# Designed miniproteins, single chains, continued (4), part 15

Each design is a single chain, and the fold is of that chain. pLDDT is the mean over its residues in the fold that is shown.

## One batch from the design tools (miniprotein)

Design m12492
Fold by ESMFold2-Fast:
Structure m12492 (fold): chain A 75 residues (1-75)
Amino acid sequence: SKKKDIELLEEAKKIIEENKDNPDEALDEIKKLALEKKPSKETQEVLQEAMAKVDEGKIEEALKILDEAIKKLKS
C-alpha cells in the first residue's frame, strides 16, 4: 500500500540520518527493513538507488532520492 511504502521510505531516511558516521550499519538496517516490510517493486528500486548513494558516501543525494519518492507517493 502507499501508506506502507511511505512509512518505509521515511524510516529509511531516519536510519540514514541517524547513521551518517556509520554508512555500513545504515545499509544493513535498511536491507533488513525492506526484507521485513516487502515494499512495492517501485519502492524497492528507490531504496536500492538510495542505498547505492549511501555506499558511495553521497548521503545528501540518498536523502534527496527518498524525499522525492515520498513526495511523489503523497501526491
Scores: mean pLDDT 84

Design m12493
Fold by ESMFold2-Fast:
Structure m12493 (fold): chain A 91 residues (1-91)
Amino acid sequence: KEEEERYKKRQEILDKEVPEGVKALVDAILATTEKRYEEYLKKGDFEKAKQILEDTLSFLESHLARARAEGDEEWVERYEQRIKEVKEKLK
């Protein structure tokens, strides 16, 4: 039955989805920020492009601190890698 399959899929999603849904949301935010950074670079607005990177760094450091507090090693490694990439772009 469609309702029973949807309910099971929803339960499987819920059991994995609190970490996975937040992960997808963070990835979407980072993708939007990268697009905005590229748009400012194309416009020659290097001041705003730099500000986007600085805002992204602050966002990532805040989420890294939270991931460390929650003991989520996968998220810690993910945020540390992203922070490294943003810092390289700021050089």
Scores: mean pLDDT 71

Design m12494
Fold by ESMFold2-Fast:
Structure m12494 (fold): chain A 68 residues (1-68)
Amino acid sequence: PEPPFDLEEYKKTLLAGLKKLGAPEEYIEKVKAAKSFEELMKVEIEVKKELLGMSEEQIKEYEELLKK
């Protein structure tokens, strides 16, 4: 039996996190397009860098830019 934690489970976890944070669609697309665990880890690192560098106000500005 395959382990329960696989590529699809990782994608679901990252997508849920990104949606809760209102991350740009670009990150969501990168997660969906990722075909390997390594690619998903790279996206997660990029998101963490943005979250560490971006306040809640900056995240809201990103959402405003996406609406326009």
Scores: mean pLDDT 67

Design m12495
Fold by ESMFold2-Fast:
Structure m12495 (fold): chain A 84 residues (1-84)
Amino acid sequence: MAEREKRIAELRARLDEVVNQAIEILTKYLSEEEARKIVTAGILGFIPMVRKELEKHLSKEDVDKVIELLGEAQRLFFEILELE
C-alpha cells in the first residue's frame, strides 16, 4: 500500500468517526436527512450559518459540541482533498 493511500484511509476513518459523532447528537433533535445536510454545510465551511440554525433546535452544550466536531471534520475533509 502506498504511503498516501494509507494516510488517506486513516484520515477517512477519522472523518467518518467525527461525522458519526455529530450525527448522533443532531439526530436527538433533527431527522437523519436534516442532520446530514447540516454536517455537509459545516464541512464546506458554512459554520456561522450552521451555528445559527442549530441554536434554534439544540441545547447550548450540544450546539458547541457539534460546531467543534464540524470544525474538525472540515479540517480532515480538506486534508483528504489535498492528498488526493
Scores: mean pLDDT 84

Design m12496
Fold by ESMFold2-Fast:
Structure m12496 (fold): chain A 76 residues (1-76)
Amino acid sequence: GEELAEALLDEDEAVRRAAAERLLAEYSPQKATAVARKILLDPDPARRAAAVAVLREVLGTASGPAAEALRQTLHL
């Protein structure tokens, strides 16, 4: 949970992308939503924008309950 949220807010795009892929592959809808909410609460708008951008890219081809929960939480 917390570790994955921090990875999604990382300055390295490769780290953010790996974290986004793990979120969709390994997490339940409830846990994915909790991670997304932590990202949205980050005080740095640039860090939030980078995390949302990588999630948007990975979600472009993703399906399933975790992907749908993330789209709803992030308003994508």
Scores: mean pLDDT 81

Design m12497
Fold by ESMFold2-Fast:
Structure m12497 (fold): chain A 62 residues (1-62)
Amino acid sequence: GAAAEGRRAGGGSAGSAAASAAGMQLKDGHNVEEAAKYGAKAAELAGGSRERGYRAGFAMAQ
């Protein structure tokens, strides 16, 4: 519903940070696991979940 979509959009900054960090690592030639780890760290620094960041980074690296 709209409330769930609004919450997802509000939480998008941590997911976006994770995806961006992972993308940078992949561009730099790092493997999928390295990209996922940097995604996890970026999500944690953005105030989100490390596990969510790891999954988002891994998904982007696919």
Scores: mean pLDDT 65

Design m12498
Fold by ESMFold2-Fast:
Structure m12498 (fold): chain A 90 residues (1-90)
Amino acid sequence: RYEKIEEEIKKFEEEAKKAKTIDELIELYKELLEKLRELGAPQHVIDSFLDGLPVLKKNMESAKTLDLNEVVDIIVESIREAVKLIEESK
């Protein structure tokens, strides 16, 4: 179960680092969240990330200096932290 989650996170990281636009990154992030939901990640965890998406997009669009790779690293770290907390709870 968690091995498949880590595999999807790795696929997202690889594809997201190739993204050249904010819209491409947001689309890939939405696809990752849907995959994690299908793999049995808790609804409330997925919903918290989805609720943050409009704010994340606006923050990226308003950034004076934007490094999409840094944003990808932050997303990946946040998801891995959430998965670790779920694992520690079960």
Scores: mean pLDDT 77

Design m12499
Fold by ESMFold2-Fast:
Structure m12499 (fold): chain A 101 residues (1-101)
Amino acid sequence: SAMEKQLELDAEIFLGMGRIAAAVGVEEETLVGIATAYEEIKVKKLPAEEASKIGKEKKEAYKKDPEAALKSMSPEEKKLLEEMKEWKEQAEKRRKERKLL
């Protein structure tokens, strides 16, 4: 359906945002928020606007208590967060390699 296609597109947009955020080296709390928003769209099929709000709430929760926030995340959200951390590390490695000529 058109709604299902829109949800898939919105999820891909958030995934793309995660890749860009990781590439520019944003703080881990921002990656947490993006991972949560992606899973709210992909798994729970929430509209992008609602998913974005939940992601922002998870980002703020992570800033206050990282351990409690991580325990509140699904295994799928945690897996995506770990993948985004890997993207960030790879991007930092590529930047260092370019700087070293």
Scores: mean pLDDT 86

Design m12500
Fold by ESMFold2-Fast:
Structure m12500 (fold): chain A 58 residues (1-58)
Amino acid sequence: TFEQMLEDLAKKFGVPVNTVKKVAMELSIREQKAYGLSEIDEFRAKVEEELKKLLAEQ
């Protein structure tokens, strides 16, 4: 599920779930896209890249 994806990413990167939610929301707004269930893996990969960029100094 979408919520499980956010929790998994929060655990993987050691950040609060709210941080992942913010990144996911900003990415959706920037791309002007709504990601459905069939696109969740693509969306997850993009959120992971954004989180890596945010944490690049760590």
Scores: mean pLDDT 73

Design m12501
Fold by ESMFold2-Fast:
Structure m12501 (fold): chain A 65 residues (1-65)
Amino acid sequence: MEKVAIIYSGKEGKERAEEMAKQLEEKGYEVTLIEAESAEEALRLAVELQRNEPEVRVLVAADLE
């Protein structure tokens, strides 16, 4: 099963991440949701996760500024 991590920040980011997770899980993906304190932290966590676990697809859902 392909693994996907969705890193989100803010209320709107959380809502987008939950909707994306639902759609991906319906397609048979294993989805992990990770909360970040800010959009900047979400991007930092995405880079670190991609570096440490390149087999995991990383998506970011941060609040639009």
Scores: mean pLDDT 79

Design m12502
Fold by ESMFold2-Fast:
Structure m12502 (fold): chain A 84 residues (1-84)
Amino acid sequence: STDKQKALLAEAVQIAGEAATKIKDKKTQEKVQELVDKAIDALKKGDLDTAIEYLRQAAKLLKEAGLTEEAEQVLKLVDQAESL
């Protein structure tokens, strides 16, 4: 199950990172990129709970930036990972 959790969270990282490039506000874009980078670092260390927290924060900022569909995709993958 840990390998499946890591795969789901890696997909969430990919979506959040790509979505960040669509953010018009540079400061918000940089903050989302920072959160994604922290989630990647947590995943490399096997700290899934920390990766989940950073991805939830990134999704919140994406939604506030108007990227609602991408934010919902990230949250769905995070919720699926937590259910395993």
Scores: mean pLDDT 90

Design m12503
Fold by ESMFold2-Fast:
Structure m12503 (fold): chain A 90 residues (1-90)
Amino acid sequence: SEELEKKLKEAADLVKKRFKGPLVQSLTPEDVRRLLRELGVTDEQLKEMTPEQIAALIEAALLFGTENARKKEALRFVPYENVEEVLKKL
């Protein structure tokens, strides 16, 4: 739907405000939708989510991978020293 497409675009724009690297700056609404599917987010759940909630999930997926983000154990799999390196790639 047009409302869903607008929400996905708004979420992508929120991530782009925080991360200025080429990977994030090239994110499309379609990329956001694909990442949400990998995280197991259903269309029904997506209708109930805010752009801010979607942006937070996309940030976690990009920093720690979709599997680690899904398990809510992301910080345990990325040592503190490596977080800065990952952030530079975004």
Scores: mean pLDDT 71

Design m12504
Fold by ESMFold2-Fast:
Structure m12504 (fold): chain A 89 residues (1-89)
Amino acid sequence: LPTLVVTQSPSSATVNEGSSLTLTRTSSPPASRYVWYKFDEEGNLVDTVESTSGVLTLTNLTKSDTGSYTFQALGAVPGWGQGTKLTVV
């Protein structure tokens, strides 16, 4: 099976409430499907978003958006992004 190489950026971000943040993802080879996962500060899965582009833009961030974000590339060999730790102050 081909080795799937994935990247996710940024690895961490600290932003003020009301800010926006763009997360980016890549995979090589390209996967057939991509899903973003949002985890709260306690590590609980709180949201999943199908990804149709190489970016996820978060807007109007609040302290409740603090947590971690990662994506999964879905295909013959699944892969996980490295994660982004977000802190909203």
Scores: mean pLDDT 82

Design m12505
Fold by ESMFold2-Fast:
Formats: sequence, structure tokens, C-alpha cells
Structure m12505 (fold): chain A 71 residues (1-71)
Amino acid sequence: MARKEFEEILERLVEVAGEETEELKKQAISYVLSKAVRDGDREGAEEVIELARELGLPEEVIKLLEEYAKK
């Protein structure tokens, strides 16, 4: 599940960085989305985009993620 994978990656990044930042959230989202697109998992890619909206990422970033997922 894309949400669970995102949470696990973000937790590891926060453990190393010492704080949860928007940059770490973007990195975790990009990683999980890239993997879903590579695997042809359209539903997983849609879950990641929905998660990015829930996290309040900038609309410009969400638009780029949606364009990437259409590939």
C-alpha cells in the first residue's frame, strides 16, 4: 500500500534528519510515486497523488505528480 510505504520512508528520513519537513515529504512522495509508475501500478500512483494532496503539498507539485503518473 502506497500510504504505508510513504510513512515508512518518511519515518526513516525523519530519524536521520531529526525533523519532519516539507522537503522530506516531497522526497518520500517522489520515491513511492516513481516506484508505482515503474511497476505499472496506476492505482498505487493515484493513492500517492491523493496522499500528497492530504499532506498539503503545493498545487504546482501535485500538478507535476499528476502529469508524471499519466505516463
Scores: mean pLDDT 76

Design m12506
Fold by ESMFold2-Fast:
Structure m12506 (fold): chain A 70 residues (1-70)
Amino acid sequence: LKEELERIKEELKKQEERLAEVLAEAARAASDPSTSREKIHALAQELARLKEEVERLKEKLKELEERLKK
């Protein structure tokens, strides 16, 4: 259980780092006038997915913490 908690914490950190990378890439794409709207929207969709994954991992962490309290 403690190993699972640590693994989820590490996964959350990786997802947050990935979210920051995609956000930076989206900003760069938006500043390039030759970048298509399709590409910008694809990056925005990826950001939304990463945010959902972060939320899911946070929920899992909370559940595991509750189980550890027992």
Scores: mean pLDDT 78

Design m12507
Fold by ESMFold2-Fast:
Structure m12507 (fold): chain A 94 residues (1-94)
Amino acid sequence: SARVKAEAAELDRLAASQDPEKLLAEAREELAKVEEINLEKIKAGENLETMKKMAKKLLEELEKVLEVTSNPVAREILEEQIKMIEKLLKKIEE
């Protein structure tokens, strides 16, 4: 709880100190690259069980951070990360 609150506070601080449009655009570009790389790994069958376990753990942690995050830009970035991970998990389970 204390660690999750500290992480959310740091994300809120970083989002508040930057241009929201630029930060969102950069985050979306990086998320698209991460999605592409992970989709190729899933297609290749690389360490699918490890990826699934790590993705589920990351999803749980991101959802906890989102619940205590107040900055709307930080929240939007977290929500897009969560959606990407959910999409990757669905692909692994296909």
Scores: mean pLDDT 78

Design m12508
Fold by ESMFold2-Fast:
Structure m12508 (fold): chain A 82 residues (1-82)
Amino acid sequence: SIEEEIRKRIEELEKNKVTFSELGDTRIDAAILTGQVLRVIGDLLTEGKAIDGSDILAMIRAGLRYDDLLAAARERAVPVEW
């Protein structure tokens, strides 16, 4: 499932702390990103499509957290089990 795919990719990023430090160099407006993530996650989950790891990386780099990604998926009324 997409929820499992997102979880696995975030777990892989968590295993490599150095990646998070490197990705933190590009700051984006968190409010704008949160809105886009809500839309993208909802659309992808509805369509049953895989989310690319680079997309998840970009979201985390902009300061989005695992909890924020979960909240985004839930707000779109899609069942999520992380």
Scores: mean pLDDT 48

Design m12509
Fold by ESMFold2-Fast:
Structure m12509 (fold): chain A 76 residues (1-76)
Amino acid sequence: MPSEEEIKELQEKAREQAREDAKKLAEEYGKEKAIELLTEAIKKYREQLAKETDPARKAVGEAAIKALEEEIKKLE
Protein backbone atom coordinates (compact mmCIF):
# COMPACT_ATOMS: atom_id res chain seq x y z
CA MET A 1 0.00 0.00 0.00
CA PRO A 2 1.36 3.48 -0.77
CA SER A 3 2.39 5.58 2.24
CA GLU A 4 0.35 8.59 3.39
CA GLU A 5 3.12 10.78 1.92
CA GLU A 6 2.87 9.01 -1.46
CA ILE A 7 -0.94 9.34 -1.42
CA LYS A 8 -0.61 13.08 -0.72
CA GLU A 9 1.83 13.46 -3.62
CA LEU A 10 -0.51 11.53 -5.95
CA GLN A 11 -3.47 13.68 -4.85
CA GLU A 12 -1.52 16.88 -5.58
CA LYS A 13 -0.45 15.57 -9.01
CA ALA A 14 -4.05 14.58 -9.76
CA ARG A 15 -5.27 18.08 -8.84
CA GLU A 16 -2.55 19.72 -10.97
CA GLN A 17 -3.41 17.46 -13.92
CA ALA A 18 -7.14 18.27 -13.56
CA ARG A 19 -6.41 22.03 -13.60
CA GLU A 20 -4.12 21.72 -16.63
CA ASP A 21 -6.66 19.54 -18.49
CA ALA A 22 -9.42 22.09 -17.79
CA LYS A 23 -7.20 24.97 -18.96
CA LYS A 24 -6.21 23.16 -22.18
CA LEU A 25 -9.82 22.23 -23.00
CA ALA A 26 -10.98 25.82 -22.44
CA GLU A 27 -8.15 27.19 -24.61
CA GLU A 28 -8.69 24.63 -27.40
CA TYR A 29 -12.51 24.29 -27.48
CA GLY A 30 -13.88 27.31 -25.56
CA LYS A 31 -15.69 27.48 -22.22
CA GLU A 32 -18.99 25.82 -23.20
CA LYS A 33 -17.36 22.79 -24.86
CA ALA A 34 -14.78 22.52 -22.03
CA ILE A 35 -17.59 22.39 -19.42
CA GLU A 36 -19.33 19.66 -21.47
CA LEU A 37 -16.14 17.57 -21.78
CA LEU A 38 -15.18 18.03 -18.12
CA THR A 39 -18.70 17.08 -16.97
CA GLU A 40 -18.48 13.89 -19.08
CA ALA A 41 -15.01 13.12 -17.63
CA ILE A 42 -16.31 13.55 -14.05
CA LYS A 43 -19.19 11.14 -14.79
CA LYS A 44 -16.73 8.51 -16.09
CA TYR A 45 -14.37 9.00 -13.12
CA ARG A 46 -17.26 8.64 -10.63
CA GLU A 47 -18.26 5.36 -12.31
CA GLN A 48 -14.65 4.11 -12.00
CA LEU A 49 -14.45 5.18 -8.32
CA ALA A 50 -17.69 3.32 -7.53
CA LYS A 51 -15.83 0.12 -8.54
CA GLU A 52 -12.57 1.04 -6.74
CA THR A 53 -11.76 -0.99 -3.61
CA ASP A 54 -8.28 0.49 -2.91
CA PRO A 55 -8.66 3.36 -0.40
CA ALA A 56 -5.53 5.10 -1.71
CA ARG A 57 -6.68 5.06 -5.36
CA LYS A 58 -10.16 6.14 -4.26
CA ALA A 59 -8.69 9.11 -2.34
CA VAL A 60 -6.62 10.16 -5.38
CA GLY A 61 -9.61 9.83 -7.73
CA GLU A 62 -11.84 11.83 -5.37
CA ALA A 63 -9.21 14.61 -5.27
CA ALA A 64 -9.15 14.69 -9.10
CA ILE A 65 -12.97 14.86 -9.34
CA LYS A 66 -13.10 17.70 -6.78
CA ALA A 67 -10.48 19.67 -8.74
CA LEU A 68 -12.41 19.13 -12.01
CA GLU A 69 -15.66 20.30 -10.35
CA GLU A 70 -13.89 23.45 -9.07
CA GLU A 71 -12.54 24.17 -12.59
CA ILE A 72 -16.04 23.80 -14.08
CA LYS A 73 -17.34 26.40 -11.58
CA LYS A 74 -14.52 28.78 -12.61
CA LEU A 75 -15.45 28.37 -16.30
CA GLU A 76 -19.15 29.13 -15.64
Scores: mean pLDDT 81

Design m12510
Fold by ESMFold2-Fast:
Structure m12510 (fold): chain A 103 residues (1-103)
Amino acid sequence: SSALAEAQELLERAKRLLREGAGHMGIATILRAIGLEFDITYGILTDDQIAAEIANLKEDIRETEEFTRLFREDPEKAREYLLKVRGFTEEQAESELRHMEKL
């Protein structure tokens, strides 16, 4: 199905985020993508619920991709993005930055 194909593409994007150092956000989006593939395959969610979950996961992945892009440009911009745009706490932001630095 088209929804299953999109969920699988989102899983590959999430796996790339983990490889690029977005440890906590990457793992979280991988787990959500796996759950979505399961829900689509076993008919757990309605078509409207599937569309909403795909849209939400796609947005979270896109925002995490922006974080990784900003980190490669300037880690301070990435930090500000997590705090001001993503609403992360200082502790959560520091944790994500430490994961990026350990690649």
Scores: mean pLDDT 85

Design m12511
Fold by ESMFold2-Fast:
Structure m12511 (fold): chain A 119 residues (1-119)
Amino acid sequence: EIEEKEKEKKKVEEIRKLNNEWGEIISDFIRELKELLIKGDIESAEKYLKKKLKETKDPLLKEILELIYEALLTEDLEGFKKKVKELLLKYGFPEEYAEIIANALEEGVKVVLESIKKE
């Protein structure tokens, strides 16, 4: 049906908008956390996380931000990847897409951790 194709087109457009919005939110979040963690200001880092969680409406994105924060504190990249994949599966993402997204986020967190260690 034409109506089903229009619904699919709208879903693809929503996914593209979310991807751009999520990229900006995650990038800003990681940048600010990196600065606070380099300074050893864990209290301000926690306050910044809480602020971003209040500003974020998407429940999946909120959980992703919390997992990123945990990974930056614990340096547990394997645990982070596993938790992100499980979270995405819980939200109905196909296993293949959950793996791709989890790998991309793990790579991003790894780059930030390596940057913190160089300081």
Scores: mean pLDDT 75

Design m12512
Fold by ESMFold2-Fast:
Structure m12512 (fold): chain A 89 residues (1-89)
Amino acid sequence: MEELAAKAFKLIMEKGKDATVESIARELGVSPATVRRALDELGEKLVKEAEEYVDSLGVTGPAMRFLLVQKYTFEKRKKLIKEIEEKEK
């Protein structure tokens, strides 16, 4: 699931802002529902990791926590794409 989500995110970045769940599902050979689930499961996992990271920083303000969680999850998704690319080489 994590690898599927990372590949889906890579395709989103490759296709740009107009990337659709349907187009990503077609490229990956899975259903649109599978793509949505993979992205949701990765998102939930990364949010949990991000919240633990933010807790380690001692940040308690909701707005700042939200921004730091978003930054953490985005950076982690980029790292997962790089790991997938390295595995495929």
Scores: mean pLDDT 76

Design m12513
Fold by ESMFold2-Fast:
Structure m12513 (fold): chain A 103 residues (1-103)
Amino acid sequence: SDEEKIKKLREEAEKLRNEAYDLLHSQPLPEAVETALKLFEEMKKKLQELIDLYQKRADELRASGSPEDLEKADIYERRLKSTQAQLKEVDAEIEYLKKLLEK
């Protein structure tokens, strides 16, 4: 189901973020920065899939028009906005890490 896909993508994105931050805090070596960059780029892909699924789910729930489904659509729209904010933060971190490697 889309809800199971969403749960899996959220867990994968959080794992990638935590691994990237752990590397950056424990090892300030170029190899650690390169590995963290790859993890954040993979996280970005997961966040983009989540955005697409949240948008699709919100649209489907809005289209049904039932009061229960409209309430669920509002939840998915809030998750969409939160995930878009996370994507912007990840993009900023990717750009920062790329600058560290361009010496």
Scores: mean pLDDT 86

Design m12514
Fold by ESMFold2-Fast:
Structure m12514 (fold): chain A 71 residues (1-71)
Amino acid sequence: EVEEILERGRREVIEVEAEGGMEVMYYVSLGIASEDRELYREKAREVQEEYDRKAEEIRRRTEEEARRLEE
């Protein structure tokens, strides 16, 4: 079951990173096409930071669950 927990965590991180990458690319594209490039650049950065935090939380939670099961 530890392997199942780690595998699930890896899949969740990959999904979150993929979703975040798409959202960041969307805002970057809007910035390139818009006169408010700076605004969209800041939004892209905020989105990236939010998804990075979510991925980190998933990794931390997954490691803690695995440790508790093995400990």
Scores: mean pLDDT 80

Design m12515
Fold by ESMFold2-Fast:
Structure m12515 (fold): chain A 75 residues (1-75)
Amino acid sequence: SLSGLTGDLIGDALQFVRLSHQSGSEESFLGAASYFADVISLGGEEEALKNAKESSYKDLLLEAIERGREFLKES
């Protein structure tokens, strides 16, 4: 289902944000942003924002969501 796919993509983005936080990797951050672009395109932006606000990686997740939104505007 679309809800299941959105949840899976958020999970993948969270793993990339964790890696970016631990390593400082820009590539991992952009990977997370790409997954969030897919989440937003599926109408899951509010679910992504809720997950970000409840996470220990809140600030970096919110930045990745914003970068994902920018990717969609360039599409």
Scores: mean pLDDT 83

Design m12516
Fold by ESMFold2-Fast:
Structure m12516 (fold): chain A 68 residues (1-68)
Amino acid sequence: MKKLTLRTLAGEEKEVEAGPEETLADVLKKAGLSPESPVLDEETGEILSGETLVGELPENAKLTVLDP
């Protein structure tokens, strides 16, 4: 399990724990966010697809959800 920090454009931060086989869309659903929202990886500066696996992210990854 990896811990991910999700930040919204509204300024909310949510910590979500997810398995490496789960997708970003699955993580967004757990956080009560739209699974179709684009996600910015704050460490790499890349916009990630909802199909990106949590296992491809570093531990304690910080992500900005571009969902208002």
Scores: mean pLDDT 78

Design m12517
Fold by ESMFold2-Fast:
Structure m12517 (fold): chain A 93 residues (1-93)
Amino acid sequence: PLVLSFPLKLIEDYIKNGKYEKALRMLEKLLEKSRDVDPLLTAYLHLLIGKVYYKLGKKDEALEHFQRALELARSVGDTELAKEAEEYIEKVK
């Protein structure tokens, strides 16, 4: 069985420890599984991918993912996720 909570914790640990390549590989796999199925999870995955690109100094890639996270978060009414995405968009500018 697929355990989404477990991979997310591992990914967040990778990001906190600067293991960005490992985090991106897992995030991209989860994104492929969640797109068109779970908009809220997809929004959160785009937020995490954006954070990784931001840490890598890839501001254009980070901005694209934060904008996608914001659009999806707004579509599902997740105000907290939308606010976090807006904050990161401001930081990247």
Scores: mean pLDDT 83

Design m12518
Fold by ESMFold2-Fast:
Structure m12518 (fold): chain A 68 residues (1-68)
Amino acid sequence: SEGNELVEKLRETAKPEELLEFTRRQLVRLLSEILGRPEAEVQRRVDEGRTAELLEEAQAAVEARAAA
C-alpha cells in the first residue's frame, strides 16, 4: 500500500536531509500525477523555486475535476 510504503521509508530515513529528499520526491510524484505532466518537468519547476505555482495549478486541476 502506498501509505504503508511512505511510512516505512520515513522510518528507515532518520536523517533530516534524507527525509527532506524523500518528501520532495513524493511531492513531485503526486504533482506529476495530478497535473498529468512528466516528473522531470515538475522536478525542474520545484528546483527553480516555483513550487507555489505548481500547487496553484494542482488546486485548479482538482477543482475542475470536482466540478465535472
Scores: mean pLDDT 76

Design m12519
Fold by ESMFold2-Fast:
Structure m12519 (fold): chain A 61 residues (1-61)
Amino acid sequence: SSSNWSSALVFVDNYMKANNLPEEKLPELLQVARDAEKLYGAKLSKTQLKQEIEKALKAKF
């Protein structure tokens, strides 16, 4: 799908690979993305949501 959620999942997978994060961290990364989408998904564009997810991931990982 082309939903914000599908885009967030792809973004998390790419971020994990780019930063050599272990697969056991995937649930934590997905939770960070989910929390960001819950806070911002209805308020932000797809591009802005990706930026907020990236910011949250960089702060945690």
Scores: mean pLDDT 73

Design m12520
Fold by ESMFold2-Fast:
Structure m12520 (fold): chain A 89 residues (1-89)
Amino acid sequence: MTVTVTVKDIEKVDGKWKVTMEVKMSEARPLAVVVDASGKEVIHQPYQLLAPNSTVTFTFSDDSITSVTASVYGPSGELLASATRNVKP
């Protein structure tokens, strides 16, 4: 099945970084979500059932970041989609 990921927004709110991502797929399925900030893993969410058009928001603490990469993985650990967005291009 085709899965696409987009990093929609990256903002700093109340001293924490807030990243909003969109995951699009043809039907609901269990996916793991990994978020890297400036090449360092900051979020690793285990497999959870996501709806066909899901908006997922994560928050994490860091002083400064230059980029965010969001990746989604299937049940066998296969990379299905990833997207990178620069904070300061």
Scores: mean pLDDT 77

Design m12521
Fold by ESMFold2-Fast:
Structure m12521 (fold): chain A 98 residues (1-98)
Amino acid sequence: STPEELEREIEEAVEEVMREEGLPSREEARFYLARRAATYYKLLLESKSDDSEEERKERKRKAEELARRMTEEELEKLIEEIEKKDPEAAELIRRIYE
């Protein structure tokens, strides 16, 4: 995907999350999106089997629940762990957060 397409997808996700989670600012929505993306990626890396649609839905639900409780310090540590395995994914998550 192009950088312009990626930025548009991020902006659309920010607007959706602000509405769905009732977040008061774009900054808080971006922070939540970064937490959700990082958590989802970690759960995906821990998966050992072919993903069914139900398994993908459950992973998203679990990521959303964990993201709501995640601190900034926990997010930074998780991004560092992701960077060791997939630096491109870590860069994308940092782009959402920063």
Scores: mean pLDDT 76

Design m12522
Fold by ESMFold2-Fast:
Order: structure tokens, then sequence, then C-alpha cells
Structure m12522 (fold): chain A 65 residues (1-65)
């Protein structure tokens, strides 16, 4: 939908390269059970780094609404 595409674009514009990589990974695995450990392994970072990135993505999404 147009609302979804506009929201996605606004969120992505606010993200760091790492945060965008997390979003891209989650989009590629939509409908699958994905853990912070899975994302961390795929991106070569710690699970704590993924947790912080997910929080920042959530805050960016809320700010775009």
Amino acid sequence: SAAYEALRAAVLARLTPLQRAVVDYLAAHAGEHVTNADIAKALGVSPATVSRALRAISEATRAAL
C-alpha cells in the first residue's frame, strides 16, 4: 500500500548502514522465526548490537508515524 511504502521510505532514510542491514535481513526472512542471535551471526555483530539496532529502528518507525 502507499502508506506502507511511505512509512518504509521514511524509516529507511533515518537508519544507519547497520540498522538498514537489520531491516533488510528481517524483510528477506519475513514470516520466519528470526532471533537476535540469527541476525547477529548473519551480520557479524553481537546480539547486544542487534538489540540496540532494533530499538533504534522501533524509535525511527514511531517518529515516522
Scores: mean pLDDT 80

Design m12523
Fold by ESMFold2-Fast:
Structure m12523 (fold): chain A 70 residues (1-70)
Amino acid sequence: SAALETARRYLERIMETSKKDPTDIFGISKLIQEGARESGVSISTLMRGYAEAQVKGLEAGIRLLEEALA
């Protein structure tokens, strides 16, 4: 779906930002908020995707988003 593809792109951007500087709370927060707004996915769902991706990798985060939007 368009919502999933948009959320996925934002999750990728969030992960890239976090990898470069995990203390960039403003940058990470901005991308989570923008990603939620653009995709229609809740902030909490995108945050859970981000948390999953940090521990288990990007594909696991994407899978969480797929399951949340099913």
Scores: mean pLDDT 84

Design m12524
Fold by ESMFold2-Fast:
Structure m12524 (fold): chain A 89 residues (1-89)
Amino acid sequence: LEEELRETGAELAKRLEELSAKDPSLVDRIEAATAEHLGAAVKALQAGDRESAVAHIRKMGEAAVAASPDPELAELFRRVAELAAEIVR
């Protein structure tokens, strides 16, 4: 799980860098779409509420997928969110 998250996260970072070179506003749009759920997930983790943290990580993943114009980038966000949710669980 941790190794898979590292590998998938590295692929996500590389793909995002490639796409951001062509569309400089892409990162800002993804951050805007995910910020609320990311903040909620962090607060849930700080409170020890793993169930709520998992739910918000999944919603963050869904928001990132919806904001991603590239199917490959969307799939990488989906995988990262699933792996992160599994680790937090």
Scores: mean pLDDT 80

Design m12525
Fold by ESMFold2-Fast:
Parts: sequence; C-alpha cells; structure tokens
Structure m12525 (fold): chain A 65 residues (1-65)
Amino acid sequence: SEEAIERAKEQAEALGKGLAIYEGLPEEEAKVEVEVKGDTITATITAGEKVLKITAPLSSFGSPE
C-alpha cells in the first residue's frame, strides 16, 4: 500500500531527527532512505557518522493481503 510506505517514511524521518538531536546535530543532518522490495520495507537513517538500518515487513504497516 502506498499509504503504508508513506507512514514508514514518516516514522523513519522522525527517528532520524531524533537521532540527530540525540547526537547533538542539526535536524537537517538526518538523512533517510526508504526502499520497498516485495513485501519488505528497509529504512536507512544516517546522522553524522551514525547509520541505523531498519528492515520490517509491510504487514507491520498494514495487511499485505
């Protein structure tokens, strides 16, 4: 679902901003990339030298039926 992808992106962006603030960086230093592969969403969040990669099934954001 396109809505599920948008929600995942919003959550990843919120996490990225939080990570940047936690590391003492401006929110603009947070970079987020979201990829959808089949039924899996992968979010890569970068803040300075920190990289956080989260992989979750689409079922976490909605029914894949």
Scores: mean pLDDT 74

Design m12526
Fold by ESMFold2-Fast:
Order: structure tokens, then C-alpha cells, then sequence
Structure m12526 (fold): chain A 83 residues (1-83)
């Protein structure tokens, strides 16, 4: 269901925001590693789409999700640099 999907998505994003804030404060190297993992997952999504394993709609939705995660991580890294 659309409403349940949006709620689950927001809970995941809130967890990522909390983890990014914690790592920015306590372990910035782990935050950089988290960024690498998310970037590699985004590339895997692109390859899966090219291999015909994802619909265009799934591809666009997954890319938007990973882009939002990367934005959260980048903002946390920027805060860590300004301590």
C-alpha cells in the first residue's frame, strides 16, 4: 500500500539521519565508508536496470532514494568538517 510504503521509507531515512549524525560526531571515517557503500549500491541499481532486472519506475524510485541518502551523508560530512 502507498501510505505504508511512504511510512517505511521515512523510517529508514530517519534511521540514516541519526546514524549519519552519530558518525559525523564520533567516527567520520565510518561516515565516508557509508557513502562509498551507498554509491556502490546506486551503481548496482544502474547495472540491474541495464540488464533488464528493473522497470523504469523501480529504477527512478531507487535512484531517488539513494540520492536522498547521499544528500543526508554529505550534509553530515559537511557538519563534521566545521567542528
Amino acid sequence: DYVITDEAREKVLETIRREAEYFAENDPERLEKMKEIVESQKEAVKKNYEAGKLTKEQYDEMLAFYDEILRIIDEALERAKKK
Scores: mean pLDDT 79

